# Designed miniproteins, single chains, continued (3): the designs that were tried, part 2

Each design is a single chain, and the fold is of that chain. pLDDT is the mean over its residues in the fold that is shown.

## One batch from the design tools (miniprotein)

Design m8039
Fold by ESMFold2-Fast:
Structure m8039 (fold): chain A 84 residues (1-84)
Amino acid sequence: MQEELKEKAIELAEEAAELAKEYVRALLEGDEEKAKELEKKLKEKEKELEELLKQLSPEAKEEVVKHTQELIAKVAEEAKKLEA
């Protein structure tokens, strides 16, 4: 059960990272409507991830948090490329 929850949490984190990349692209393209839609989806994924994290063991939480931190760093790097 914990392994399945961990896999779902990692999948949600990866989905959120993809949505964040699309959000950054929408901002670059000036597509305000698409950016708003993507921001809403990101908030939904964040809530789902929070719920799963509450159900995970401390060890599984640590792994998911580490993976999520790496994804956030990659998204931030992509965002910086758009400002340069």
Scores: mean pLDDT 77

Design m8040
Fold by ESMFold2-Fast:
Structure m8040 (fold): chain A 66 residues (1-66)
Amino acid sequence: MKAVEEAEKHLENAEKALQAGDLDTARQHLKRAVDLLPETRKEDPQKAEELRSRVVQLGEALAAAE
């Protein structure tokens, strides 16, 4: 699996966990997506920018939920 695809799946899982109120699981998946951002930038800079934006939005939502 490419880093972009892996990061997308982690963000999708983090978003689902946040919707379910599972903040710990959401944070775990968000961390994995963040860790993959440098590799996603090497693969597809445009998609990496979209993923970074999603990471920021999800991170803010998680912070607001606590």
Scores: mean pLDDT 83

Design m8041
Fold by ESMFold2-Fast:
Structure m8041 (fold): chain A 60 residues (1-60)
Amino acid sequence: MEELEKRIDEVVAEVARRHGLSPEAAAQLREGFRWLGLDVPVERLDRVIENGRAAAAERA
């Protein structure tokens, strides 16, 4: 299971860099991957990212 955690961290870091995610949004994405695993399609990944951004913006 260590391999899964490492892959999640790598994917989250790459996505955060590409999309300019806040630490809070990146943490939410990491939690999502832990529950769903890494079998999530890229299109659904983009939706999760947008939802995290929207939630952060609503608070600000």
Scores: mean pLDDT 65

Design m8042
Fold by ESMFold2-Fast:
Structure m8042 (fold): chain A 85 residues (1-85)
Amino acid sequence: LEELGAPEELIREARERAREELAPVEEEARAALLAAGASEEQARRALELLLEARAAAIVAEETGSEELARLALELVAEAARVVAA
């Protein structure tokens, strides 16, 4: 996010928004990942990556940045790789 030149204010607001949006589903998502065979560490890492992906998507929508939209997709793919390992 910062590395791609996104405004600091938008990054902060996007991360706050992402955390608020994910908080109600975080417990269910964690339980689902553990039930699927992920470790607690893998579930934690995947949820962290999904939070950053949502924040990147929010900033991409605000700025129209293709680089940030691609980062959001890359972070989702990385979360999938963590739980598949």
Scores: mean pLDDT 79

Design m8043
Fold by ESMFold2-Fast:
Structure m8043 (fold): chain A 58 residues (1-58)
Amino acid sequence: GEAEVRRAAEEAARAVKAGDREAMRRYSQLAVELAEEGGLGPEYADRLIVRAVIEAGA
């Protein structure tokens, strides 16, 4: 659901801030997959990741 997509996006943002490219890729893919499964689409996941990165100061 939306909460799972948000958590994956927050983990991706955390990975960006830490410079962990592999974790960033993994969590970004997870967020997209969860958003697609929930009928929200990949753009929803992308928007949440961008927002989470900005909020994290990365």
Scores: mean pLDDT 82

Design m8044
Fold by ESMFold2-Fast:
Structure m8044 (fold): chain A 60 residues (1-60)
Amino acid sequence: MVTMTDEEVFEAIKEIHLKRGLSEELAEEIAEGTVNGGSLEEGDENLEKVKELKKLEELK
């Protein structure tokens, strides 16, 4: 598809966060927030917060 559907965006965001080692529940929450918020910009902010959290966990 030349344009991603909301479902495709949801799955893509979820997959990225699952690869980061997040739980399925957390990954789904971030993906749903991105889709429901209506913009990838909100998803990027959530992604940055998640990256910081994972970095701190990795350093423990």
Scores: mean pLDDT 63

Design m8045
Fold by ESMFold2-Fast:
Structure m8045 (fold): chain A 60 residues (1-60)
Amino acid sequence: SREEDLRKAAQIVREAEDMLKKGKSPEEIRKEVRERTKDLSPEVQALVERAVDDLIERYK
């Protein structure tokens, strides 16, 4: 369902932020996010990618 996809998306974004706080590279984080979102709808995939890009910019 869309609600389940959005819950998974939120979890992936939170985990990406934790990775950034721990000093993982943006490239590694983007790769992991792409793999974890491939089964989600294209709209939700785009939302997660945008949120992760925003987080990466914030932590520069």
Scores: mean pLDDT 83

Design m8046
Fold by ESMFold2-Fast:
Structure m8046 (fold): chain A 66 residues (1-66)
Amino acid sequence: SLLEREREEARRVFDELYRKAIEAAKQGNTKEALRYAIASMIAGVAAGLPDEEIRKRLEEVEKLLK
């Protein structure tokens, strides 16, 4: 269905934005890391990911920004 395709695309976008957040965090670019992390969270919700998975991924970004 169209909704299932939209969820699959949102999952792909989530993975891409999350990877960009991690890369930005590793480079010390806090603004870009947070920007991508927030966008990733929105895509993760749209993809139907469980809250625990989204939280775990955000914690990894936060850990790199310390």
Scores: mean pLDDT 85

Design m8047
Fold by ESMFold2-Fast:
Structure m8047 (fold): chain A 97 residues (1-97)
Amino acid sequence: DEAADRRMLRALGFSDAEIDALREAVRNRDLAALKAFGARIAERAGLVRNAEDDAQLTPEQRLAIAEVLLTYSPSRTVAIALAAAEGLTVAQLEELA
């Protein structure tokens, strides 16, 4: 939902040009861009884990976090970017979307 994407990302201080770039990255399955955007979203939202806690997460735990994000986020675009930042592959993102 474009309206949900714009509401959430504007609240985090992203410009319309940055939001358009993120939406394009989702359409193009640009994993590198999605990971970079996801990291910026997490930083602005105060969702960045400390390095010790982050290093302790297994791939299975990261997948579970991504499933929660994709299930409960009002913006699928934001959830996809955050899931990509958790280290999910394009194939995993497509399966969960």
Scores: mean pLDDT 81

Design m8048
Fold by ESMFold2-Fast:
Structure m8048 (fold): chain A 65 residues (1-65)
Amino acid sequence: SLEEELRVLAEIGKQTDDEELGKLLTEAAVLYQTARNEAMRERAREALARAKRLAKSLGYEVPEE
């Protein structure tokens, strides 16, 4: 689920010193929590996808759901 993916990535963010990853994770969480329609949910998914790509590029194992 999107919520579980955000939770796992938030744990990675707590352990990493990468400010860009932390920023992307915060953006994804805010967009997800404030999403009120499909367009907003799509924006949240895009932010999550960016965070997942950065985490993978830094060597983290990211679950695919």
Scores: mean pLDDT 74

Design m8049
Fold by ESMFold2-Fast:
Structure m8049 (fold): chain A 99 residues (1-99)
Amino acid sequence: MAKELAEQAEELAKKAEELAKKGKGKEGGLAAAEAGGLAAQAAKLGGEEEKKKAAEAGALAAKAGTLAAKAAETAEAAAAGAAGAIAGIGAAITAGGEL
């Protein structure tokens, strides 16, 4: 269970970084937030090895979230589906659009 969560977190963090590099900041931000959440759950449920993997996955998720926020130059795009990203990485500047 915890090992699977840590592995999923790592995969999502890597996918989030790839999405950010492609300019898909909103999708990357959501994936990074989900990865961060999974890493936190893995850290709670796992032993020492799983906690170490969860910490590494969490660090990757934070990095990917930062890249996704940078790629999402439009605050509107970041806000439009980023409730999880706001919770996970604090990325969205404007919630619910600009105007």
Scores: mean pLDDT 66

Design m8050
Fold by ESMFold2-Fast:
Structure m8050 (fold): chain A 82 residues (1-82)
Amino acid sequence: SPEELAREALRAARAALELATAGGLSLAQAIAAAITAIGAKFLAELALERSTSPEALALAKEALEIADKAIAAALAAIRAIK
């Protein structure tokens, strides 16, 4: 369901943000965080497009916001290593 997609996206986005902000990341870890965050964003966008309930929309919006923050943090971590 869109709600389950949104919940999965939210879990993935939070995990990616934690990884991206952990500090002392290797390049491989920063790339993995970026990939996870991009996947979470895709799931959140898919859930938003297909959702008709306020609850699913709220979860998907939160997931999208966190995923965008995780992508930005992971890219910053990659740039800091290079």
Scores: mean pLDDT 83

Design m8051
Fold by ESMFold2-Fast:
Structure m8051 (fold): chain A 89 residues (1-89)
Amino acid sequence: MIEEIREILSRAPPELRELVAELLALLYLRAVKTKDRELFDLAVEEAKKLGLVEQVSELAQKLDTSLSVEEINERIRALVEELKEKLGL
């Protein structure tokens, strides 16, 4: 999963920036709720590399109060599949 996410992020063109920001926000929220430091560091570092820190922060604030860990995992899976289809992976 983490290696697959890194591959998606490395190949994502600017046109997919909104979907990438949503994926990073969900990864960040999962890391916070599960206390997963490695996932937290990944989400923050990738957001910085892509210049999406502000967008990810705004999305995470909107999502934080409404989603369980199980719902976050389902949304991550759906976005990964959508991004893979759009990238031809």
Scores: mean pLDDT 79

Design m8052
Fold by ESMFold2-Fast:
Structure m8052 (fold): chain A 73 residues (1-73)
Amino acid sequence: GADRALASVDPEQAGKDALETAEKAVEIVRAGGDPSLAASYTVAAMILAALSGNQEVLDKVRELAAEVDRLLA
């Protein structure tokens, strides 16, 4: 593995940040905020979920991303 990747990302913290970021994306859309900002939060949450290495976190982030898409439809 790359030493820099291990030094820059705590997988447990990345998982927590991913869920918080995905929930923030949903809140932005529900508040009538900027759809582009919500999309950016969704992308950031997906990257953090991948870095967490946790399938449960990734599945939950994907569920929240789908909710953002439904609210924007």
Scores: mean pLDDT 79

Design m8053
Fold by ESMFold2-Fast:
Structure m8053 (fold): chain A 70 residues (1-70)
Amino acid sequence: MEKLYEEALEAIEKEDFQKASLLALQLLEQGDVESALEVLKKLAERERELGREDSARALEQMAEILEKHL
């Protein structure tokens, strides 16, 4: 696994969603679009597990925007 991807998953588990989002952006900037999309989708899943439906929806919208511009 790439180091940034693993750090993003750890941030999701620690509920540091701001850091997880920034790491997803960093993956995108490095050209690892697939890993960035996966992080955003997993982050949305985690937010839903925690009952934060609005946050999950916002993350899903970010992933859709990213996917549309690929």
Scores: mean pLDDT 77

Design m8054
Fold by ESMFold2-Fast:
Structure m8054 (fold): chain A 100 residues (1-100)
Amino acid sequence: MAEEAARKAREAARGAAEAARHARDVARGAGAAVGAIGGAFGAELAAKKGDAAGAAENARAAAEAARQAAEAGDEEGRRAGEEGARAGEEGARLGAEGAE
């Protein structure tokens, strides 16, 4: 159903937004946080179109950016970035399921 794809796209967008939030917690200066925010914005736009595949791809990009932010952070920032990466990856998985 088209509604299922739209729902999965929204779940992917939520995962991407969570990744961006955690990347920002790391982010007193990081280009990686900007990348995570961009991925979250892209996932939200894809979700508004019911594009589960596009939402999944953008959530994956947000997860990767959050992981890079984690690598650049101190101990607390590294933990926050890793949590964001996991949220983004889960969102990407859900979006991919909706795109079948």
Scores: mean pLDDT 73

Design m8055
Fold by ESMFold2-Fast:
Structure m8055 (fold): chain A 91 residues (1-91)
Amino acid sequence: DPREEAIRRGLRILEEEIRRLVESLRLPNATPEALEKREAYLEHMLELLRTAVPDELLYELGLNPDDEAVLNEALSYIFREALREFEKKNL
């Protein structure tokens, strides 16, 4: 299922980057600014996920890559679902 594959791909990217961010925040040089920028970093990850998903897969999901607003909303939804699953496993 192309949608399931896109979600799993997003989850793998999200888990790796979140682990790096969490480890960075645990270092002695971690600042309150790093925590505040956490949301901006996750938003950047959504942008990376958008560029990593092939157009062919997007078309199979019924998404038009040329409609950036719809694409961003769909990828945001997939990413938030992956984040929720990640948090459930690590809480």
Scores: mean pLDDT 56

Design m8056
Fold by ESMFold2-Fast:
Structure m8056 (fold): chain A 79 residues (1-79)
Amino acid sequence: SAAEKEKLIAEAEEAKRIAEELYKQGLITPEELERINKLVDELIEAVKAGDLEKAKEYERKLTQEFAGIAWKIVERQEA
């Protein structure tokens, strides 16, 4: 649906904003920021193409990337 596509794009853009904020705070590397930005762009392109299955795959990868970053931040703060 149009509402589902709009929601996925909004969530992807929010993920990009969160990553940019984490980068400004020095909590992620330039390489981590680049990977998130690429996944966001690929997710938005998949949504625009109407490929919701592919969009969900990129959403899953984006979630995994943020989970990995969160774990690394905890490890760096406790070291």
Scores: mean pLDDT 83

Design m8057
Fold by ESMFold2-Fast:
Structure m8057 (fold): chain A 92 residues (1-92)
Amino acid sequence: SKEELRKEAERLLEEARRLLEEAERLVREGASVTRAIALVLRAIGLIFDAELLIEKAKELGDKEALELAEEALELARRALELAMEALKKSKP
């Protein structure tokens, strides 16, 4: 249903926001290789989930869910870039 899709998009957006905040923190404070890799994998997973949700939103014609999922995708991609930066700067 559109309500379920919207709730899923809102949850994904919130998860992406938290992941971005964590990635920004790891870049500032430094990270172990293990922590940085874990963040990279989480970001990749969120990107996949956001892309699937975008396809579902387009099929159902839910513009609100689409906009939320697209925002989540942008934040997840930014989190991935920062997680990769944290990984590059990480100590072995």
Scores: mean pLDDT 87

Design m8058
Fold by ESMFold2-Fast:
Structure m8058 (fold): chain A 79 residues (1-79)
Amino acid sequence: VEISEEEIEKIIEETTKKLEEEGVSEEELVEMARELARLYREQGREELAAEAEKLAEKKVSPKEFAEFVARKIAETSKK
């Protein structure tokens, strides 16, 4: 049920490649991070929402966005 560190690294690599192949801009990544923050806040997950907002405040690269998503998937899978 818990995602291993190796699986997290694979998710990061695959997600980063997909974002780069799709030509997702840094502006689009910032908007996606803001949308995640909004969704987490609606779910009552204030800590996750704050982390997503912090990610959006800095210039987000595909790798940084993928790392955030993969880490949050791992954290939520740990209850």
Scores: mean pLDDT 73

Design m8059
Fold by ESMFold2-Fast:
Structure m8059 (fold): chain A 76 residues (1-76)
Amino acid sequence: SSQQIQQLLQQAEQLLQQAADLAGRGDYEGAIRKLEQAKELLQQAQSLSTDPALQAQLQADIDAVDTAIEGLRRRA
């Protein structure tokens, strides 16, 4: 399901951009919500992937999102 993975990754990228925009405006609660949504889509993409390299890259992306959420929670 390469098309499903591609769609999930595109949606996650849009949510990550929205989170960055919200955080830049000081809306940390809104940014966290968008990051949590992006994380869910990245986890879905990882579950659908059979490519170990893509699975590892998605895990790194998920870990980065978790770090961002934790940082924003300290500001909210």
Scores: mean pLDDT 90

Design m8060
Fold by ESMFold2-Fast:
Structure m8060 (fold): chain A 53 residues (1-53)
Amino acid sequence: SKEEAAREAARAILDYLEGKITPEEYQAAVDRAKAAGVTPLDIARAVRELLEE
């Protein structure tokens, strides 16, 4: 779903910044999010939720 794709992209952003995943894995998550119609705002909300967990 779009919400799941946003959450996966948010996790990939955080993991990439922490050095846990490759640039290729990060790009794959971004491409999947774009295909699902995810907006930057959807990703920002998902990042906030992950950080508040």
Scores: mean pLDDT 81

Design m8061
Fold by ESMFold2-Fast:
Structure m8061 (fold): chain A 58 residues (1-58)
Amino acid sequence: SRKKLSVEEAAQAFYDGFKDMDLSDAQIEALARKLAEEYGWSEEEKEALIKLLKQLFS
């Protein structure tokens, strides 16, 4: 399907995979943009993913 995961599910799965890595805000944004393109997410969904990821990596 076009959207295989919710934004919240994608953020949690991404964090679980990368939580041991020292990711900068710029790296988080770049990865979130790439995921949004792959899943065909909207700008709002991409922004929500970036926000959630930054919160998780804080």
Scores: mean pLDDT 75

Design m8062
Fold by ESMFold2-Fast:
Structure m8062 (fold): chain A 93 residues (1-93)
Amino acid sequence: MINEKLLERIRELIERGDLGTALSFALMAAEIAKKMGDYEEAAAFYELAAEAAERAGDLKAAAEAYRKAAEMYKKAGDYEKAEELEKKAKELE
């Protein structure tokens, strides 16, 4: 189940330029959601982690996070989002 309040707070951190904190919180939340089998929620958090890394200029970390988000969307059955994020990750290589 998506923690919309946490997603909103992480997005606010990204918008404010607190990219390191946003990346750390997003990755932690994604790993927890993944372990719980909440793949859609895990995908959303990995996507936020990728956005934070991309804005910070860490293109390798961003590509890795986009691929993890794509993997989670595939597990959730959202193949369209998975394909979009795989293309995004490839652009950052």
Scores: mean pLDDT 85

Design m8063
Fold by ESMFold2-Fast:
Structure m8063 (fold): chain A 68 residues (1-68)
Amino acid sequence: SHMLDQKLQELRDSVLETSSKLKSIDQVKAMKDTIIKMLKETVKDPDFLARAIKVVDEVTEQSIQKLE
């Protein structure tokens, strides 16, 4: 779905911008945990939820690698 792809891209951009401002791996991990918790509480579509969690995992892993 075009709308789902757009929402996933917006999520990716938001997580990337937020993580790029963080100064430590622990801060990135805390942000990841907070976002995933919010997604689980807010997102009713299980397909979107699964894809959104994967996007958060991928972006936060990239941010952690840059801080190491």
Scores: mean pLDDT 83

Design m8064
Fold by ESMFold2-Fast:
Structure m8064 (fold): chain A 56 residues (1-56)
Amino acid sequence: SNLEKEIEELEKKIEELDRQGVRAHLAGDVATLQRYQAEIKELNKKLEELKSELEK
């Protein structure tokens, strides 16, 4: 279903941002790390909503 594909794509995006965040942290780029953390938070909120819809 489209919903399952959206969940999979969103999970992959979150995983990639997590990797980029680790790289930013190791580089001491606090501003970039905070930006990724904010984006991950918003994406996780959307992911929770989509997963809730899928389980209905």
Scores: mean pLDDT 85

Design m8065
Fold by ESMFold2-Fast:
Structure m8065 (fold): chain A 77 residues (1-77)
Amino acid sequence: NAAFDAEVNAGVYEIKAAVHLVAAERETDPQKKAEHYREAADSYEKAADWLQPVDPEAAERLRKTAEEYRKKADELA
């Protein structure tokens, strides 16, 4: 089931993003914090790619979230 596979894979990448966001919040070094925000953004984009064919609105929200974390990373580094 393509929809089930998309939801499961998107969920895995959203969890990966959340792990990096927790790491970013605990990080005091701006460069390492920026790296965690970039890893979170990359994970949100992969989740969006999986959701695009089954839930394009959810995919667009995840891409916007990824862009916001990339901006935070760029401001730190």
Scores: mean pLDDT 89

Design m8066
Fold by ESMFold2-Fast:
Structure m8066 (fold): chain A 75 residues (1-75)
Amino acid sequence: SEEEKLVERALEEFRDQLEQLPRLAKIHNITPEEFRERLERLKQIYLDHLRKHGVSDELIERFEAEADRLIEEVR
């Protein structure tokens, strides 16, 4: 479905952003606390985007679960 494609694209983009964040944090001497805040803000940006585009609650929950898993991997 178009909604599932939106979620998959959002996850791919989120994953790409997460890959870049540790390097940027090191370059800018970001604290661990600020780094975690940036990860959570990034997740919220994608959640808000999906909600704005009328993605179902079920698919939003799938995005959030996968995003939380990815965030745990970079902590």
Scores: mean pLDDT 82

Design m8067
Fold by ESMFold2-Fast:
Structure m8067 (fold): chain A 72 residues (1-72)
Amino acid sequence: DLEALYQETMELLEEARRLASELGDHEAYERVLELAKQANEAYKAGDIETLKKIKEEAERLKRELEERLREA
């Protein structure tokens, strides 16, 4: 389901955005915004495969930021 995949991806990106903000990591914050734009374009195009890849990147970014915040 394209809609569900997009929603899950945007929820992951919103969590990553909050983590990047908490860390004060401007580069990570910009990366989240870029992934959100790419997700929106893939959603508009109906590109499920690109959305799946963006979701995987969002999951990796969120984990990385969570780990860094725990050590900060």
Scores: mean pLDDT 86

Design m8068
Fold by ESMFold2-Fast:
Structure m8068 (fold): chain A 62 residues (1-62)
Amino acid sequence: MLIRARAVEDFEARHPLELTLKKGDEVLVTRVHDEDWWEVTSLKTGETGYVPASKLEILSEE
């Protein structure tokens, strides 16, 4: 299932596996690893990394 989401606030990566997002950035959720951390791909940069699920608002699911 493909999930599109948007960052509800800024998030700064602390590790290379994490992805930095600015509020309003749109992403595709590529994997839900657990309930707290999601793997996403930035639609702006094409970069993939982990972000806290709490920083994301779901826009659509397919």
Scores: mean pLDDT 80

Design m8069
Fold by ESMFold2-Fast:
Structure m8069 (fold): chain A 57 residues (1-57)
Amino acid sequence: MEELVYRAQQLMLEGRRLGNSEAVEHAQKGMDAALKGDLETAKKHLEEAEEELKKTL
């Protein structure tokens, strides 16, 4: 749980720094899912956030 929350926070900060609102949105959804204990949903949203950040470079 803590690892997924930390990852979500990092992705959210990076998305905001790069101006990628979609990455921030996915990272926020991933954090919410992780806090609720839905680890599968959290992982999917964090993967989407990472893919959005890769598109921004």
Scores: mean pLDDT 81

Design m8070
Fold by ESMFold2-Fast:
Structure m8070 (fold): chain A 77 residues (1-77)
Amino acid sequence: SAAEEAVKLAEEALRAAEEGRYEEAARLLDQALSLVPTSIHLRGAHDTALGLLEGKPGVTRERLLELIRRGIEEIRA
């Protein structure tokens, strides 16, 4: 299903983000969002990953990881 594929992409994005590969994480999150566009947490995660790439103040790796994990929980619920 689209939800199962989105979870797989979000789990891959989580691994990329844990390794500091924020460009890869943003790409994977964008793909996941195309399958589950109503996911508030994955949208927040995508915005956060872009913020990390742009060097925006107050944007943290910890927040990115939290949002990806919450997005996976949201889709699985």
Scores: mean pLDDT 88

Design m8071
Fold by ESMFold2-Fast:
Parts: sequence; C-alpha cells; structure tokens
Structure m8071 (fold): chain A 65 residues (1-65)
Amino acid sequence: EEKIKEELLKAIELAKEGKYDEAVELVKKVLEEDESAKVYVELLVDYLKQLGFDKLAEKLEELLK
C-alpha cells in the first residue's frame, strides 16, 4: 500500500517536470505488479485532471481497461 502511494507520487512529480512518458510507464509498472492499485490510479487520474494534466490523465485511463 505505502509502496503504491509512493510510486504514484513519483509519477505526479514526473508529470510536473513534463516527463509524461516516464510517468505513464511508472504507473503501468505499478498496475502490472499489483492490480489492486487500479483504485489508487483512478484517484490519481481525477487529481491530475484537477491539476490540468488532462492528456496524461487520458493516457492513464487507457491503462485501467
């Protein structure tokens, strides 16, 4: 649980730095390692939309299929 949250926080930092592809890959790895992380990724998507990272949020939504 803590590991999932820390990795998703790193993805937010990468997004703030403009490293969207790295952020997407990090989230993808988190989902591959622990499918229960989908709930946290859904919350992350909502949060990123609030911050204005709409394009990144759309890419992450594709991973949740």
Scores: mean pLDDT 78

Design m8072
Fold by ESMFold2-Fast:
Structure m8072 (fold): chain A 87 residues (1-87)
Amino acid sequence: GMTFSPASLSVSEGEKVTFTCQPSSGTYTTFHWYRQKPGKERELIATTPTSKPFTIPSATVSDTAVYYCTSYDGTYRSDGAQLTVNP
């Protein structure tokens, strides 16, 4: 499996948000990052090297969503993590 960290996060608008993914087995060079907003389809928001976490430099209320990652080949998927951005 994959571990998405933190499992949930509540921040104020303008704060930096950093998510990490760690596979429980195997070695991967690239992760795909996904977001799913309430009532919307999932979207691919970033592809990063495994050496780099996913970062939102300055969060906005519109970033409120469930986030998760997969290995590049889709073999592993993390559980979803709720991000809540307060105005």
Scores: mean pLDDT 80

Design m8073
Fold by ESMFold2-Fast:
Structure m8073 (fold): chain A 71 residues (1-71)
Amino acid sequence: MKLSKEEALKLLQEALEAVRNGDYDKAIELVNKLKESGAISQKTADGLIKAIKDGNYVAAELGLRELIERL
């Protein structure tokens, strides 16, 4: 299923809040959902997931914020 820009924006905002709240499992699930729907590229999704798994939450937040600002 291809997400609308509004639906993708909502999921990106939810992923950003999940990272901010320390709910990293939820953030990874939301990023995977965005990837599966084609709302973000495989490379972008993999980079965000790697940042979260590596404990680089600042990079994950910045990446999610940049995606939100570019939509």
Scores: mean pLDDT 84

Design m8074
Fold by ESMFold2-Fast:
Structure m8074 (fold): chain A 58 residues (1-58)
Amino acid sequence: MVDQLLMEFALEALKHLSVEEVEEIGREAVELANKAPTEEEAVRKVREYLEKKLKEIK
């Protein structure tokens, strides 16, 4: 898990997103991980998704 990326996302999300929006992003990330064929792909896809969302909200 990329703890530094998750912390940065959480701090920026709290400034710019509602609780409901944060919950939706979290749910999408979990579903994306669950649909991945391997743990390595799950980590990669979740990281890419969170990085994309972080760039959109900055």
Scores: mean pLDDT 74

Design m8075
Fold by ESMFold2-Fast:
Structure m8075 (fold): chain A 109 residues (1-109)
Amino acid sequence: DIEKLKEFLKEPVVVQKKTREESLIAAKKQAIKTALLIEKNVLNLSEEEVEEIEEALLKTLELNPEKTTGGDIIEAIGIIAQLPEEKRKELIEKLKNGELLPSDVVKNK
């Protein structure tokens, strides 16, 4: 692929680092899906509840990929899934707008 070759020639030293970062982001996205599948099955969450939590965590990962660890994702999803609907919606809103990180959810339990 000539476009891939042009990108490689443009940033040769950065390509390997970007590939690793992309793989880490993919692993964190998989952690979101896995944690939500577990909580959905254990707590019998609705599809809408699962989608709202997934969207919030994907947004936090998009905004702060370096500050969002797989461990924080898993623990934050567990906490959020167990919250009453009102508190869950408040945390989801704060996560979506970047006011709160998954690590902050873990610390505030």
Scores: mean pLDDT 75

